# Designed miniproteins, single chains: the designs that were tried, part 87

Each design is a single chain, and the fold is of that chain. pLDDT is the mean over its residues in the fold that is shown.

## One batch from the design tools (miniprotein)

Design m3007
Fold by ESMFold2-Fast:
Structure m3007 (fold): chain A 80 residues (1-80)
Amino acid sequence: VTDEEIDEAMALIWAGVTLAVGKTVGMREALEEAIAELEARMDTDPRVPLMLRELARLAEEKGLPELAERARALAAEAAA
């Protein structure tokens, strides 16, 4: 297993947990919390950009384009 495969798996797990939480507390609330947690770790975890991109995809799929744009902007900043 490569580091890229591990990073992708971690991003998918994070998105999956966010989706599961969103079924109980609401998708907007779950995505806002997940994005805030990743923002808090963006200086210390190199996987944050990939995780944020997966959350952006989930946000777009759920009809929350403002959260998708926020997640993509943070992903670009974290990757710099």
Scores: mean pLDDT 79

Design m3008
Fold by ESMFold2-Fast:
Structure m3008 (fold): chain A 76 residues (1-76)
Amino acid sequence: SAAELAALSKDAQIMLISLKKHDEGRKLAEETGNRELSLGLGNKKAQLEIYKLKGADPKIIEKVEKNIEKLEKELG
């Protein structure tokens, strides 16, 4: 059904977002030398994009965005 195809497409998008943001975090960790903060930032950026894709509450999205800003400031 169209709903099943849409669900499979969404799951594929979630997996691609996670893989891409994990790779970005790994590269950032290699550049900064701060593995914990860089991987944490990548993970939070993945969470933000997944929440947006799922249509999460705007208040939840805002909290994640503010957490990303804090991590980016700590990293430099």
Scores: mean pLDDT 84

Design m3009
Fold by ESMFold2-Fast:
Structure m3009 (fold): chain A 76 residues (1-76)
Amino acid sequence: LGHQRREQILDLLLTKGPLTVKEISERLKLSQSTTHYHLSTLEQEGKVVYDPATKTYSLTPGVDVQALVDAVEKVL
């Protein structure tokens, strides 16, 4: 389920800080292409930002990740 995978990515970024696509894919045991797809979706939703200088994704400044997780649980 793509929704659960995106939640796992958000939680990972919250707990481990800025991570590359490779680091996220290795930690979640996903392909890099699948990880990139989910990160692109999250970036379009304004939940993560990409830093080309470090090649890492991080949570968007000011985003309440707990509120995002709670909103997901409420609709499931």
Scores: mean pLDDT 73

Design m3010
Fold by ESMFold2-Fast:
Structure m3010 (fold): chain A 84 residues (1-84)
Amino acid sequence: DEWEKINKEYKDALLEDIDEKIENLKKKKENETDESKIKSLEKKIEMLERLKEEIEKLDVSLKPDELRKELVEIYSKIEEEIEK
């Protein structure tokens, strides 16, 4: 299906972006001495790692509208878990 290729490329791009953000945050954490900032960075890294796991599970054969709904649900769930 034509959208499957587009969905796969989009998913791969999201995963690459998340991996880069995680790596950059880990490097920033290693150079940080402020405990409150370290805790903030740890929370953000954990959020991105969980986001990555959920995105890796996305079914790229879904229609674009269905894939978008799945992405919205994933982001909403992760935000709720982090804020609790």
Scores: mean pLDDT 80

Design m3011
Fold by ESMFold2-Fast:
Structure m3011 (fold): chain A 129 residues (1-129)
Amino acid sequence: LSESIKKYISKLKSEEEALEAVLEEIEVLEVRHPFLSELPDLAKVPWLPELVANPVSLGQIREAIESGELESLDELLAALRQLEANLQTLIETTPKDSPVHKEAVAGLAALQSLISLLEGIKKHLEENS
């Protein structure tokens, strides 16, 4: 993690503050990778429902935080890890030259950076609680 990210994490005093901060990061990620905001277009990937038992989008995760349905960093990490697994399945089952494959690869890399940030926040809160 960069020193600026470490300073940012060090200012978070509660899980509620951490969820609000991560919500802002999710919103930025959705703007940079709009592909993550919605479930994949099944017309382009009709086989996906047979391979992905728990479909989730970053937009749905954001809405769950905003509504209070998702209340903890552990629940958020679990949801992001599910999206990570779904993106890996999508990458493995799409042609490498397809737009869907390219967007999924870029989205996965960005999502993994967000997961690393969240794991750092969780560790900071556990050490300072």
Scores: mean pLDDT 82

Design m3012
Fold by ESMFold2-Fast:
Structure m3012 (fold): chain A 58 residues (1-58)
Amino acid sequence: VLRVPKDQVTPQDLPEDASIALTDDYAYIVVPPERREEVKALLDAKGIPYEEVMEFEV
């Protein structure tokens, strides 16, 4: 699961098989392991800070 600031990402910016959970401060992006590198590269290209968190997958 990737944690990003809520205002920095929209569903249109992500692969169709990505799921987004929104909180007050963050968006949590849930993707299969096969999509993880793709989403990280996309976030890096847009200059969006992210953290990989395992709390929601474990």
Scores: mean pLDDT 71

Design m3013
Fold by ESMFold2-Fast:
Parts: sequence; C-alpha cells; structure tokens
Structure m3013 (fold): chain A 94 residues (1-94)
Amino acid sequence: SLEETVREIQRVRGEFERRARTASLDEAKALALEAMERMARIVKEAFPEVAEEVDELLARYSARIEAARSLEEILDVMNEFEGGLGRLMREAAA
C-alpha cells in the first residue's frame, strides 16, 4: 500500500540520519547513496509500473549527492528525491 511504502521510506531516512550524525562528509555521501538506493528499490517493488522513472530520479539525485559540499546540501537533495518518489507513488496509486 502507499501508506506502508511511505513508512518504509521514513524508516530508511531515520536510519540514514542516525548514521550520518557522526559521519564525515564522504561517509555521509556513501550513506545517502545507500539510503536512496534502498528507497528506490522499495518504491519499485511496490509500484513496478514507475520503475524506469524511479531509476531516472535515482541517477539524477545520486549525481547531486556526489557533488554536495556539506551535510546540509545532502539533506536538501534527499528531501527533493523523497518528494519525487512521493509524486511517482501517488501517480501509480491513483
């Protein structure tokens, strides 16, 4: 369901934030990429019809994570990525 998929994404985000709190910038980037890949997989398993669009979002936002200069920029990019996933999930669930 949409609600369960959103809860799983929120669990992944919470795990990332806990681990990133004491991480270096490079470690935080690796953790963000891991979290985003897990979120993408969760959405594609729940809504396989949007798999291509999810992969396009993952590629675009992964490049932005790699270019990030601070944890704040990483968090902003992840917020935008999650917003994109939310839009795709709502379209698929309609």
Scores: mean pLDDT 90

Design m3014
Fold by ESMFold2-Fast:
Structure m3014 (fold): chain A 70 residues (1-70)
Amino acid sequence: AAAEALREAAARARDPRVAAGLRAVADKVEQTGSISREEAAAIAREAGLSPVEAEVLAHEVTRIMEEARA
């Protein structure tokens, strides 16, 4: 499941803000079944990441969700 893969990524994250952002994204995916890149970036910013860091997290979320579907 995509939410499970996102929680695993959060557990491996070294930056606590990245870990918090990935957990929040996982909760959203569990509730709604999907997330846009823009939503993931917004959640990352709420976790305290800069705009550039939020874009990197949103890209990582997209990658994890694609792998979970393959």
Scores: mean pLDDT 82

Design m3015
Fold by ESMFold2-Fast:
Structure m3015 (fold): chain A 69 residues (1-69)
Amino acid sequence: MGELKELEEKFKNTPDPEEQMGILTKIIQLRIDELRKKGASRAELMEKSMEYHEKILELVREIKKKILG
C-alpha cells in the first residue's frame, strides 16, 4: 500500500507543524492498524506507540511556538 509511504513523504516535505501533526496522526494510525492485522503483540504495539510519543512532543512544542508567536 502506497498510503503510508505517501504520508511519510508529505510529513518530511511539510514545513507547518500543525499540518505535520495531522499527517503524523494518520501515519501512527496506519502503522498500528498494519501491526494489528499482522498479529503484533501488545508489547510490539506499545514499543511503536512509544516511538511516536517523542515525535508528538517535539511537534507540540513547535505548534505552541507558532501559536504564541
Scores: mean pLDDT 76

Design m3016
Fold by ESMFold2-Fast:
Structure m3016 (fold): chain A 77 residues (1-77)
Amino acid sequence: GASQEAIKSLVQELVIYLQASQKESTEELRFHSQRKAIAHFKSKLQDQALPVQEAINQLRTLLPESLRDFVIQELEA
């Protein structure tokens, strides 16, 4: 449905930003970029009244295990 397509687009954008964060020279800069990307993503979900649980389900299939737990915890906070 339209909500699933909107979530998929936002999830794809978040994944791109998370992948870009891996190129940061320090761990502190990587975490800062990752948290900023997640906060922006969460804000867009809230602004569009999109279900967070569906976004989490999509992210579980797309993210590597090393990022999965961190991203999901940040979204649930």
Scores: mean pLDDT 82

Design m3017
Fold by ESMFold2-Fast:
Structure m3017 (fold): chain A 55 residues (1-55)
Amino acid sequence: SDALERAIAALKASDPNVSEEDIETIRRAVAKAQADKAAGLPVSHGGGLPHKEPP
């Protein structure tokens, strides 16, 4: 979530003419990238140890 907010802020700083439509496009792209990453790593790499952070 923080990464997404930073990406949007950087976009606005670089292009002040950005519209809500552009922002929505960015959010969509980030969500797609995250979904792809989760689907790309379905099986643990021989580890699977408990960790402090949630998946």
Scores: mean pLDDT 66

Design m3018
Fold by ESMFold2-Fast:
Order: sequence, then C-alpha cells, then structure tokens
Structure m3018 (fold): chain A 92 residues (1-92)
Amino acid sequence: MKLEVTLYSDGQKLRTVEVEGETIRELAEKILDIQLEEQDRTGRVVTARVSFETEEDAKELAKALEEEGQRRGLIVSVEVVGNEVHFSVVRR
C-alpha cells in the first residue's frame, strides 16, 4: 500500500513524501524514520499528517505509530482527526 505523508514544522509545510509498504506496521516504521531524519536535519520538531479514505484505517495507523514509538523508546503524540492522522515524535 502507498500513503502520502506531509511534513510540517511550526505550521509550515516542509514536503510531501510517498511511503510504500506491505503492512501498516512497515508504513509506521518508515514514516517515523522519515520524520526523525527531518528533525535531525532541521533541529526542529516535525509533525506528520497522513490522510486515509476511512477513520478505521487512520486509527490503525495511529495505533501502529504509538506501538513503534514505544518500541523505540520515543514519545509519540498521535491525534486522529476524521480520516487524518496527525503525529509528532520526541526522543526521551
């Protein structure tokens, strides 16, 4: 499956990237990698937004992001807004 992930910092759109994976878990891992790479590069907190066709798919990605964040020892703030997932990551 493919998802378009848009990265923001301080309300400014940084870029949109396409992420591909076989599972929602693989997508969550790749999205976190991209987001952390942008934070390391810019020194800024980066918020990612992903849109789905359904709220159910959005909730599944939100859960996968929280689980992957916990596995990596990260603080992940995840919000589901309709069919969109908004999330931020901070290292502990």
Scores: mean pLDDT 81

Design m3019
Fold by ESMFold2-Fast:
Structure m3019 (fold): chain A 99 residues (1-99)
Amino acid sequence: MKEEEVRKIVEELLKDAEGLLQRAIAATSPEGQKVVEDALDAVRAAAQRLIEEGPSVADEFEKALESIGATLAKYPEAAPYADELVKKGREYVKKIKEI
């Protein structure tokens, strides 16, 4: 039951994250594109773990998003999307913790 609620929230998070990071890939220099693509894969992996293990790994997921955001912030074109990703990610993590 809680697993289904977490899954729905994480699926909404992934939709927002994929949209933001796909825009970042399109806006970023060729040198930064691979880093943004790797970041998207990392978000998907962290989100899958959150679905599988539930709210107990929500803090770990938030730290993963902060680490991804810090990496992307090194690329000026990706930085606004990284900031929005971390902001939205924190809001979704808060919802998951309230379950």
Scores: mean pLDDT 81

Design m3020
Fold by ESMFold2-Fast:
Structure m3020 (fold): chain A 100 residues (1-100)
Amino acid sequence: MKREAARLLTALAIEVAALDLAKMFGDEQGYREALQAAKDILKELVEVAKKLSPEFQREVVRDAVRILAGHPELRKAFLEAVKDDPELYRHAQEALREVE
């Protein structure tokens, strides 16, 4: 996997963990901030993924979907981010079927 995609996947995992902690402690502000940060990371990740080879696109999309497995709002945001790229959208649909 390309270094920038790996960095963004790591950042996404951190924000998902922050989201879960904010929810656990009833931190509404922290929840909103982590949710927005995760959505921003997803948009950047999609733009990076579009520049990768098809094999790395599939890996990046699968890793992103696995990180988002417990988070319906983030899965929806990811699908919206990839819907304009047919190959990324196809990889996202395949990965979501495997996680569900």
Scores: mean pLDDT 84

Design m3021
Fold by ESMFold2-Fast:
Structure m3021 (fold): chain A 114 residues (1-114)
Amino acid sequence: SQSQQYRDQGLRLRQQGRFSQAGDLFYQSYQISGNEDDLINAISSYIQAKDYKSALELLAEYLNTPNAHMAVSYYNAGAYDLAAAALKRALEESDVSEEIRAYGQKIIDHLLSK
């Protein structure tokens, strides 16, 4: 399938240390598959690339709550403490897996480290 082709390309790029590009391919796979594993691979790849903006935007798209969208808006405004607080509320409001919560916490920790 097309999603499998994107996943295979993403895995290859990740093995090469090209984490940002790997994240993009896993995101393309996720958009087709709706599979949480593709989402997790995309978010983790963006975090490994230190592209916390893409990781946050993707997580916010997945959660799709007002607080998740506010987290992205605060991040874009440089209001990192407010972005972290909004993302924390979005995760608390959402019925998501422990793996998604763990990646959300890594994003929060990064925002609070600024």
Scores: mean pLDDT 91

Design m3022
Fold by ESMFold2-Fast:
Structure m3022 (fold): chain A 63 residues (1-63)
Amino acid sequence: EEIQKEADKIIEEAKKRGVDPETINKAYQTFKNAIERAKTLPESARQIILENALKKLKDAADK
């Protein structure tokens, strides 16, 4: 839930900065796919994957 809120914030901030919508959509889909994969994993592995996915989303949104 906290990671989802951070992702939503990153997306909204990127939209306000005028980042290309296609870039935002692709990065967000990658993030959602990581969340889906993480649901099948133990808590420790899930946490690492979600944090890495959030970092990648932020990096893509900052372009």
Scores: mean pLDDT 78

Design m3023
Fold by ESMFold2-Fast:
Structure m3023 (fold): chain A 95 residues (1-95)
Amino acid sequence: GELVEKADALIKQLEQFIKDLEEKIETYESRGADDSVIKQYKDLLSQAEKLLSTLKEQLSKGELTADTLDAAQLDFEVLEGLEGILEGLVKMVNE
């Protein structure tokens, strides 16, 4: 139903976010970025992977509700915001 379609959309967004983080980590490691910066990107990656795993498990068990999906969406928005802040800091340090 509609709930499953919204969950599938969020799963796809999370999978893309994870892929983008993995590519950024490789890029920054190749450029010799500070270990502290790499660690922060890896911490975001771990949080995104945990959120994706939880969402997939809730969906597979039939435990997904509108409230749990809304919470997952909000958690994802927080992760996107944190990534944006980290990206801004990296750009400032490399100038």
Scores: mean pLDDT 86

Design m3024
Fold by ESMFold2-Fast:
Order: structure tokens, then sequence, then C-alpha cells
Structure m3024 (fold): chain A 95 residues (1-95)
């Protein structure tokens, strides 16, 4: 359940960012790989892997924000897409 929700929310986030023109093809691939890795880590109950993939997703987002020179309102909108994913990762760690 948690893993499938991460995959679904990850694809929705990627779609939204692509529609806004914020993602390169390389960043789309990286985000998909990290969301798949996060979902697999949740399925395995691997807390260290959950933390690793969550951190890598954060780094990719930081690079996207920097490269696109996003303002504070654009940044907040993107963070709102990823907050539910971070909450699911936390829930999986606490389970």
Amino acid sequence: DLAERVRKLGEEAIKTLKEKGYLSDEEVKQLREEFDGLAAAIEAGDVDAIREHTAKIGEILSNIIKRNKLNWDEYKEIESLFLPIRRLAREAILA
C-alpha cells in the first residue's frame, strides 16, 4: 500500500513538473529510478535504503530548483507535491 502510493504520487509529481517545463529527460529518469528505489525499500522494510532514496530525491529537487531559478512561490508549490511522499517514507520507517 505505502509503496504503491509512493509510485503513484511520484509519477504525478513528475507529470506536473514536466508540464511546467522544469524537467530534463535525464531528471525524469533519475526521479523515476529514485521513486522506484524508495518504493522497493519500503516493501523490503529497509530503513537505511528509505533514508538514502529520500535524500537523493531531495538533492535532485534542489538541483531542479537551482537550474530553473524558481521563485519562493514556485518552490512552495513543488514542495507541496513532495511532502506527501516524505510523509509516506516517515510512516514506513516508524512501522
Scores: mean pLDDT 86

Design m3025
Fold by ESMFold2-Fast:
Formats: sequence, C-alpha cells, structure tokens
Structure m3025 (fold): chain A 95 residues (1-95)
Amino acid sequence: MQSDDYIIQAYRYMQQGDIDAARAYLAQAYRINGFDAAADIVMGMTPDQLRAIFDSYYDQLRRDAALADQGRLAPAVAAQIRAQIDAMDAIRAAA
C-alpha cells in the first residue's frame, strides 16, 4: 500500500468509529514517509485529536488543489491530491 492509501483507509475507519484501526493506519502512513516521531504521536492520539488531524489534512488538500488550479504543482501531484479529496468526500457521504 502507498502512504495515501493508508491515510484514506485510516479516514474510513475513523468514520466507522474504529479508532484503533484509524490510529494504526494513519501511523503507518507517517512511517512509510519516514516520519517515525509523528507516527509515535499518532498512536497516542485521542479520537478528537485524530479527527482534528483528518480535518486539517482535508483542508490542506483543498489548499493544494487551489495551487494545482493555478498551475503551480506538477500534473501527477495535482491528480493525486484531487483523487484523495474525491476519496474522502465519498467516504464522508457514505458514513
């Protein structure tokens, strides 16, 4: 699994109320990217803290999509950001 797949799966578990699975998958996304300290912090997060992280992540994706619309990001990066937004929107709609 790529790190983006772990983040999206973590968000799906969060929306289902499986906090332990959400925490584990989000931590793994950070570990894959070499952010071991952030992964360790995630494993100790409360449900409210995890929700705040996903909300912040979604807001950042929306800001990055705006930069992509201005032609400031590589096309592959822009496509990945839009795909992640679409996936999170679909998960939220299904919850």
Scores: mean pLDDT 83

Design m3026
Fold by ESMFold2-Fast:
Structure m3026 (fold): chain A 100 residues (1-100)
Amino acid sequence: SMAAEAEELRKLHEEYKKLFEEDPEKAIELLKKELIELGLKEEEIEELLELLEKVLEKEEIGQFLLTIKGAAILAKKYGKMEEFKKELKETKEFLKEKAK
């Protein structure tokens, strides 16, 4: 099912690009809502966004968030959400050190 997973990520990328071009504020709000529905805490998402804004350029932030969404979808599909949340926490701690 690797081909099906790659296709799903491609579709998410295209959908996100279209939304970002039409309404960037709505695209970010929708992405935050979708990540919460996938099982991430709103607090964790907001902390991640704040850290990314200190380390990455605007274009890279969008791509990073889309990558996180894709990873969360795959984690939920394969029952790996606890492992995903742990890895996300470690990534956030790494970003905090870079943002200093």
Scores: mean pLDDT 74

Design m3027
Fold by ESMFold2-Fast:
Structure m3027 (fold): chain A 86 residues (1-86)
Amino acid sequence: HHMEEERQRILDEMEELAIEAFTAKSVDEVVEKLKERGYSDEVIEALKRNAGLGLIDALAKQYGLTDEEKERIRKRVIEKLRELTG
């Protein structure tokens, strides 16, 4: 269903952006990517305040994600960060 597919894309993109926020050499690099993808000023501000954690929280709030969906994203981000950093 289109609504479920769109929601899954949002979840996947949040996970990708959060990983980039934690692994990028500068916050400005992630901010530029958010601007190119058309994200709101509120999302960009949240990233600047709290890096990847702020981004996950802001996007979860903006898209009306459940606490369970938000925690699932956080867990997957942490898992992938462990794989990337050893």
Scores: mean pLDDT 72

Design m3028
Fold by ESMFold2-Fast:
Structure m3028 (fold): chain A 93 residues (1-93)
Amino acid sequence: MAELIERTVALLEQFLRYVEDPSAFSQAELDALLAELRELFAQLIAQGALTPEQQLLAGRVLTLLDRLAMGEEVDLEELKRLIRELIEGLRAA
């Protein structure tokens, strides 16, 4: 469980860097990281590691990251805020 949380936090920190500097990541890297994030969230949910509030937050983060990956405009400050909130919540668990 702890290792799964640590891996999820590390990946969320990579997405935070992506949001701050998208040019540092290729589309293939972004797609692979998104697939891994979905799998990690699915595992955390399946193991009961996320509170209902954290599950909603994870869903919002995925939705905004998917929109950003598709080239849609998103509120980058809101996305960074949600990612940071999720990281803090996961570290507190």
Scores: mean pLDDT 82

Design m3029
Fold by ESMFold2-Fast:
Structure m3029 (fold): chain A 83 residues (1-83)
Amino acid sequence: GVELVLQAAKAGLTQDPAYRPAAEELLRIVKEAYERNPNLTEEELAEYLAEVLKLSLEDARRIVAAGSAEELKRVAEEILERR
């Protein structure tokens, strides 16, 4: 769920200084979405991330579906490079 994505982003992305800007941006966006709707589903979060980050829905779904901090770092970095 949203809380697990937020926790993974905070724990994984912020541990590596090279990914700190990506981690901080992603964490802020996910936190804002969660604060607006605490019952947000993973699909709704993906739609929100796609709109805010100006990326494809498929890429947003990959962020939300990331099962590890390492995968989340990779996807977040790719998205911020294209912003």
Scores: mean pLDDT 66

Design m3030
Fold by ESMFold2-Fast:
Structure m3030 (fold): chain A 79 residues (1-79)
Amino acid sequence: MEAKEKVKSYLEKALEAVKAGNRDEAIRYGLQAAKAAQSIEDEELRNKILELVSKGLRAVLEGNYEEAIKYFEEAIKAA
């Protein structure tokens, strides 16, 4: 599953960036994960992952790194 593998890879990098306090890298990898998620054929799964990634990115932008970690981990589990 190429799209799901890309989503997981980018979200794992985004998660590491959040844990390191690297806001710019977390946003970059989160956006790459969202782009990869658009290629998921299962519409229900695609929408779920996109919602979780969106919530994670918003949390990063708001400086809420604990919430960002939670949403990115949930997105990785869903993929």
Scores: mean pLDDT 86

Design m3031
Fold by ESMFold2-Fast:
Structure m3031 (fold): chain A 69 residues (1-69)
Amino acid sequence: VEELKKRAEEYSGKKISLEEALELYREGLEFLLELWRKQGVKEEELKEWEESFEKLLKELEKEYEELKK
């Protein structure tokens, strides 16, 4: 989590492409969910977080696809 957050901050500073940022966000989301699952967080709570983050990533990905077109 901390490592991925640091990478995100580094990328923000470099003003990387949106496609690279989206990939980083997806990795961060999956890493967080796996980490919390290993810590024994209930699946219902993991689903809530996953749904919230997926909505954000979906919107970002859609905007990127429209801009690329």
Scores: mean pLDDT 68

Design m3032
Fold by ESMFold2-Fast:
Structure m3032 (fold): chain A 81 residues (1-81)
Amino acid sequence: MLEKEEEALKELEPEAEEKRDAPDKLAARRELFERYARILAERLSEEERAELIELLRAERPSIDNPHTRELADILLAVLEA
């Protein structure tokens, strides 16, 4: 039931006054994403890696969401390294 999922979300997302987005928390999430991107790059073949780079570059100009654009930039930087 959605009601149970809403209750679980309240546990994961405490009251607004108690929830604080610390800059350190955002930096840690970015580092984690970069690490996962590196693992992904190492597991991809040369062809798959090149294809993903092409796809990301082609889609990047149409990405209006700054969050999604930042993720694309991180992934591109890791894949092109």
Scores: mean pLDDT 66

Design m3033
Fold by ESMFold2-Fast:
Structure m3033 (fold): chain A 89 residues (1-89)
Amino acid sequence: SLAEEVRKLALEALKENPELSEEEKEELAERAAEEMEQVIALLEKASPEELAEWLAELDELAETIAEALKKGDPRAKILLLLREAIEKA
């Protein structure tokens, strides 16, 4: 599932962060997966117009997302995966 992919990718990204404990990494990855489940539910109700608007908004955030990814922020990774999910919807 997409949520499982988010959990794995978030955990992989967090693995590079030396300031977090293993327990904190697992918890953050699980939270990322839960947020993606909420996003999936939203996508199932979205119109084509809403999907197009969300893609445009993610494009505007591209620089912010890139900077957050350099810092290992799992939320930035969720946004990239959300973009892929919207493109496939």
Scores: mean pLDDT 73

Design m3034
Fold by ESMFold2-Fast:
Structure m3034 (fold): chain A 70 residues (1-70)
Amino acid sequence: SHMRREKAKRLFEEVLKLIEDPSTSDRERDQARDDFVGELRKLGIPPEEIARYQRELVRRDNEVAEKRRS
């Protein structure tokens, strides 16, 4: 449903901010990603849509890691 998708988007924005925050530890990032996926499953978001969010989070994590290395 539309409301379910809007909730998923808000949760994605929250976890993205946490991942992009340089004060967040690697453990906290891993936990936040796991919690996010769990919440999407509870909301009944389709697996293919959850997979798209997971790919975007991995992409953003890699960008943060690359900037730290650089």
Scores: mean pLDDT 81

Design m3035
Fold by ESMFold2-Fast:
Structure m3035 (fold): chain A 94 residues (1-94)
Amino acid sequence: SPELEKLKEAIERLLEEVKKDPAKHAETAALSLGYIAKYLRDELNLPEEEYEKIKKLIDEVLKAIRDKAPPEEILKLIEETAKEILKALEKLKE
């Protein structure tokens, strides 16, 4: 699906930006990943359990940002969140 490929490219671009400057881009990336997950749930019938898993990871990223966790920890949480969304995209392609 062209739409799924565009979402994959958007996620990969978000990861590149966060890796360059986690402090500047982490919150925007977390919110963008949240919007993508909601789109997958609402428009592409992503199972509720998969959506809740991703939402929990996003909540953990936002908590780490609020708690002023080290940039490497915030980056790792964003990478894990993106990885789960990319797995969801692959399941939706099958």
Scores: mean pLDDT 85

Design m3036
Fold by ESMFold2-Fast:
Structure m3036 (fold): chain A 61 residues (1-61)
Amino acid sequence: DAEERAYKIVKEAAKASDDPEVGISQGAAEAYRELVAEGVPPEEARAAAVKAANKVLKELE
């Protein structure tokens, strides 16, 4: 599931950064790149990365 993979990537990036918002942004970009490299259509990869970023951001509140 593209959303599940994106979520893990974004969550790890957020945890590794001193600024969670920067970490989430970097993680979303990385998730998009990895999904596209696996052959996921760009539009679907982008949607999964955005959904993952929003989910992780809400969890940090």
Scores: mean pLDDT 81

Design m3037
Fold by ESMFold2-Fast:
Order: C-alpha cells, then structure tokens, then sequence
Structure m3037 (fold): chain A 100 residues (1-100)
C-alpha cells in the first residue's frame, strides 16, 4: 500500500512539474519543483516510518501546492490545471484506501 500511495503522489509531482515548466521561467520552475520534490521526499520518509497518515500526507501536499501557487502568483488557468491534478491524486488515494 505505501508504495502505491508514493506512486500516486510521484505521478502528481511529475504532472504538476510539467505544468510549472510550461508556464514559468526555467529559474522559477526549478525553484517551484524543488519545493514540491522536498515535500514529496518528506512525505515518503514519514509514510515509510508510519509517522504520517494518508490524510496528513495529502494535507501537507495540498499546502505545498497552495504555497507554490501563492508564491509564484500563478494565473487562475494554471491554478485550475494544477488543482485538477491534485483532485485526481486525492480521488486515487481515496479509492486505494477504500480498497484496503
């Protein structure tokens, strides 16, 4: 289960990274992707050590995404695209937990 949770979040990080790279300068994109990658590494470590619930992991991930949107002042269209990726990841995590 932890490996599947990590994969869902890794896919979301990758998809958000693609949106960021398309819509920001290379330097701004690198800074945003570094923040997102650091959050993913932290979540992965805490999940592997049973120190974080799936709900806590999702809340932390969503907070990081919101902080990136606010920091880089991303447009409403870009925000909607990123939030769609987050919503998909949340739905996949909810389905995975319900199946366990």
Amino acid sequence: MIDQIKQILADAVSDIGAVIRKNMSPEQAAAAETRLANTYIHISFELENNEMSVDEALAYFKKTVDDIIATFKLSPDVQAEINSIVDKAEAELKALVAAA
Scores: mean pLDDT 87

Design m3038
Fold by ESMFold2-Fast:
Structure m3038 (fold): chain A 92 residues (1-92)
Amino acid sequence: GKLTEMVAELIKKYLEQEGAEAEVEVSGSSFTLKASKLSDKAKTLLKQVADALKSGGAEVELEFSGDSATLKVRGMGVTGGTAAALILIGEL
């Protein structure tokens, strides 16, 4: 949905602002984000966003490998999506 696309795009925008590279694929209420060249600050924010989405009832998988990460989100709801968006907007 539009909220899922917005959250995924906000994560990508934030990561690119921090000098990272990010790719996002959205399908309905689910998305996959792949990122590389992550700073410690960006990794910390990804953990906070993942926690917000999980607390909102989504199925969330966040995996780090060196300076790379894969974030998989399934079933993003309004509550978790709004919380994630607010975290990201505060950092932009």
Scores: mean pLDDT 85

Design m3039
Fold by ESMFold2-Fast:
Structure m3039 (fold): chain A 87 residues (1-87)
Amino acid sequence: SMLEKQIEILEKYLPKVEEAVEKGDAEAAAEALIEAYREMAKYEEDVRRAIALELRGIGIALEVLHTGDPSIALKELKEELERLKKE
């Protein structure tokens, strides 16, 4: 299903963001978050939902870069993964 594909994408990017947190690398965390949400948006059938998901990824990535805190990206991916697994 499209939901299973989105879960696979998040599980693929989660270790990359965890590594970025361990290294204190906000740029790597932001980049991984943008890539993850862009890939997930390809599995949204509703165009508005696809756009909203990409914009959410960009917005949170900007917050990560502004704060210099890669843990914001990790929290976002973990919360989104938990949300999808409950559907």
Scores: mean pLDDT 89

Design m3040
Fold by ESMFold2-Fast:
Structure m3040 (fold): chain A 84 residues (1-84)
Amino acid sequence: SPEAEARVARAREKMREIFKQELKEKYSDTFTDEQIDKMADLMVDNIFDILRDELPEDEIRAMTEEQLVERGLKLYEEFKKKEK
């Protein structure tokens, strides 16, 4: 469904902007804006790779934008605790 694809794309973009802001606050003196953008993209890609490993694509596409963002941020918080 084009609507489901657009919804997933919007969820990915929201997560990317959240990660980008956090990375800028922590690493703006170390990395360029382009490098921070690339890091945020990779973080979102990794989270969605994990989601696709846990859930079939149809279930991911059935999730709301809010549910996708919430689940993705939860996975990111688990990663932060693991990496310390």
Scores: mean pLDDT 81

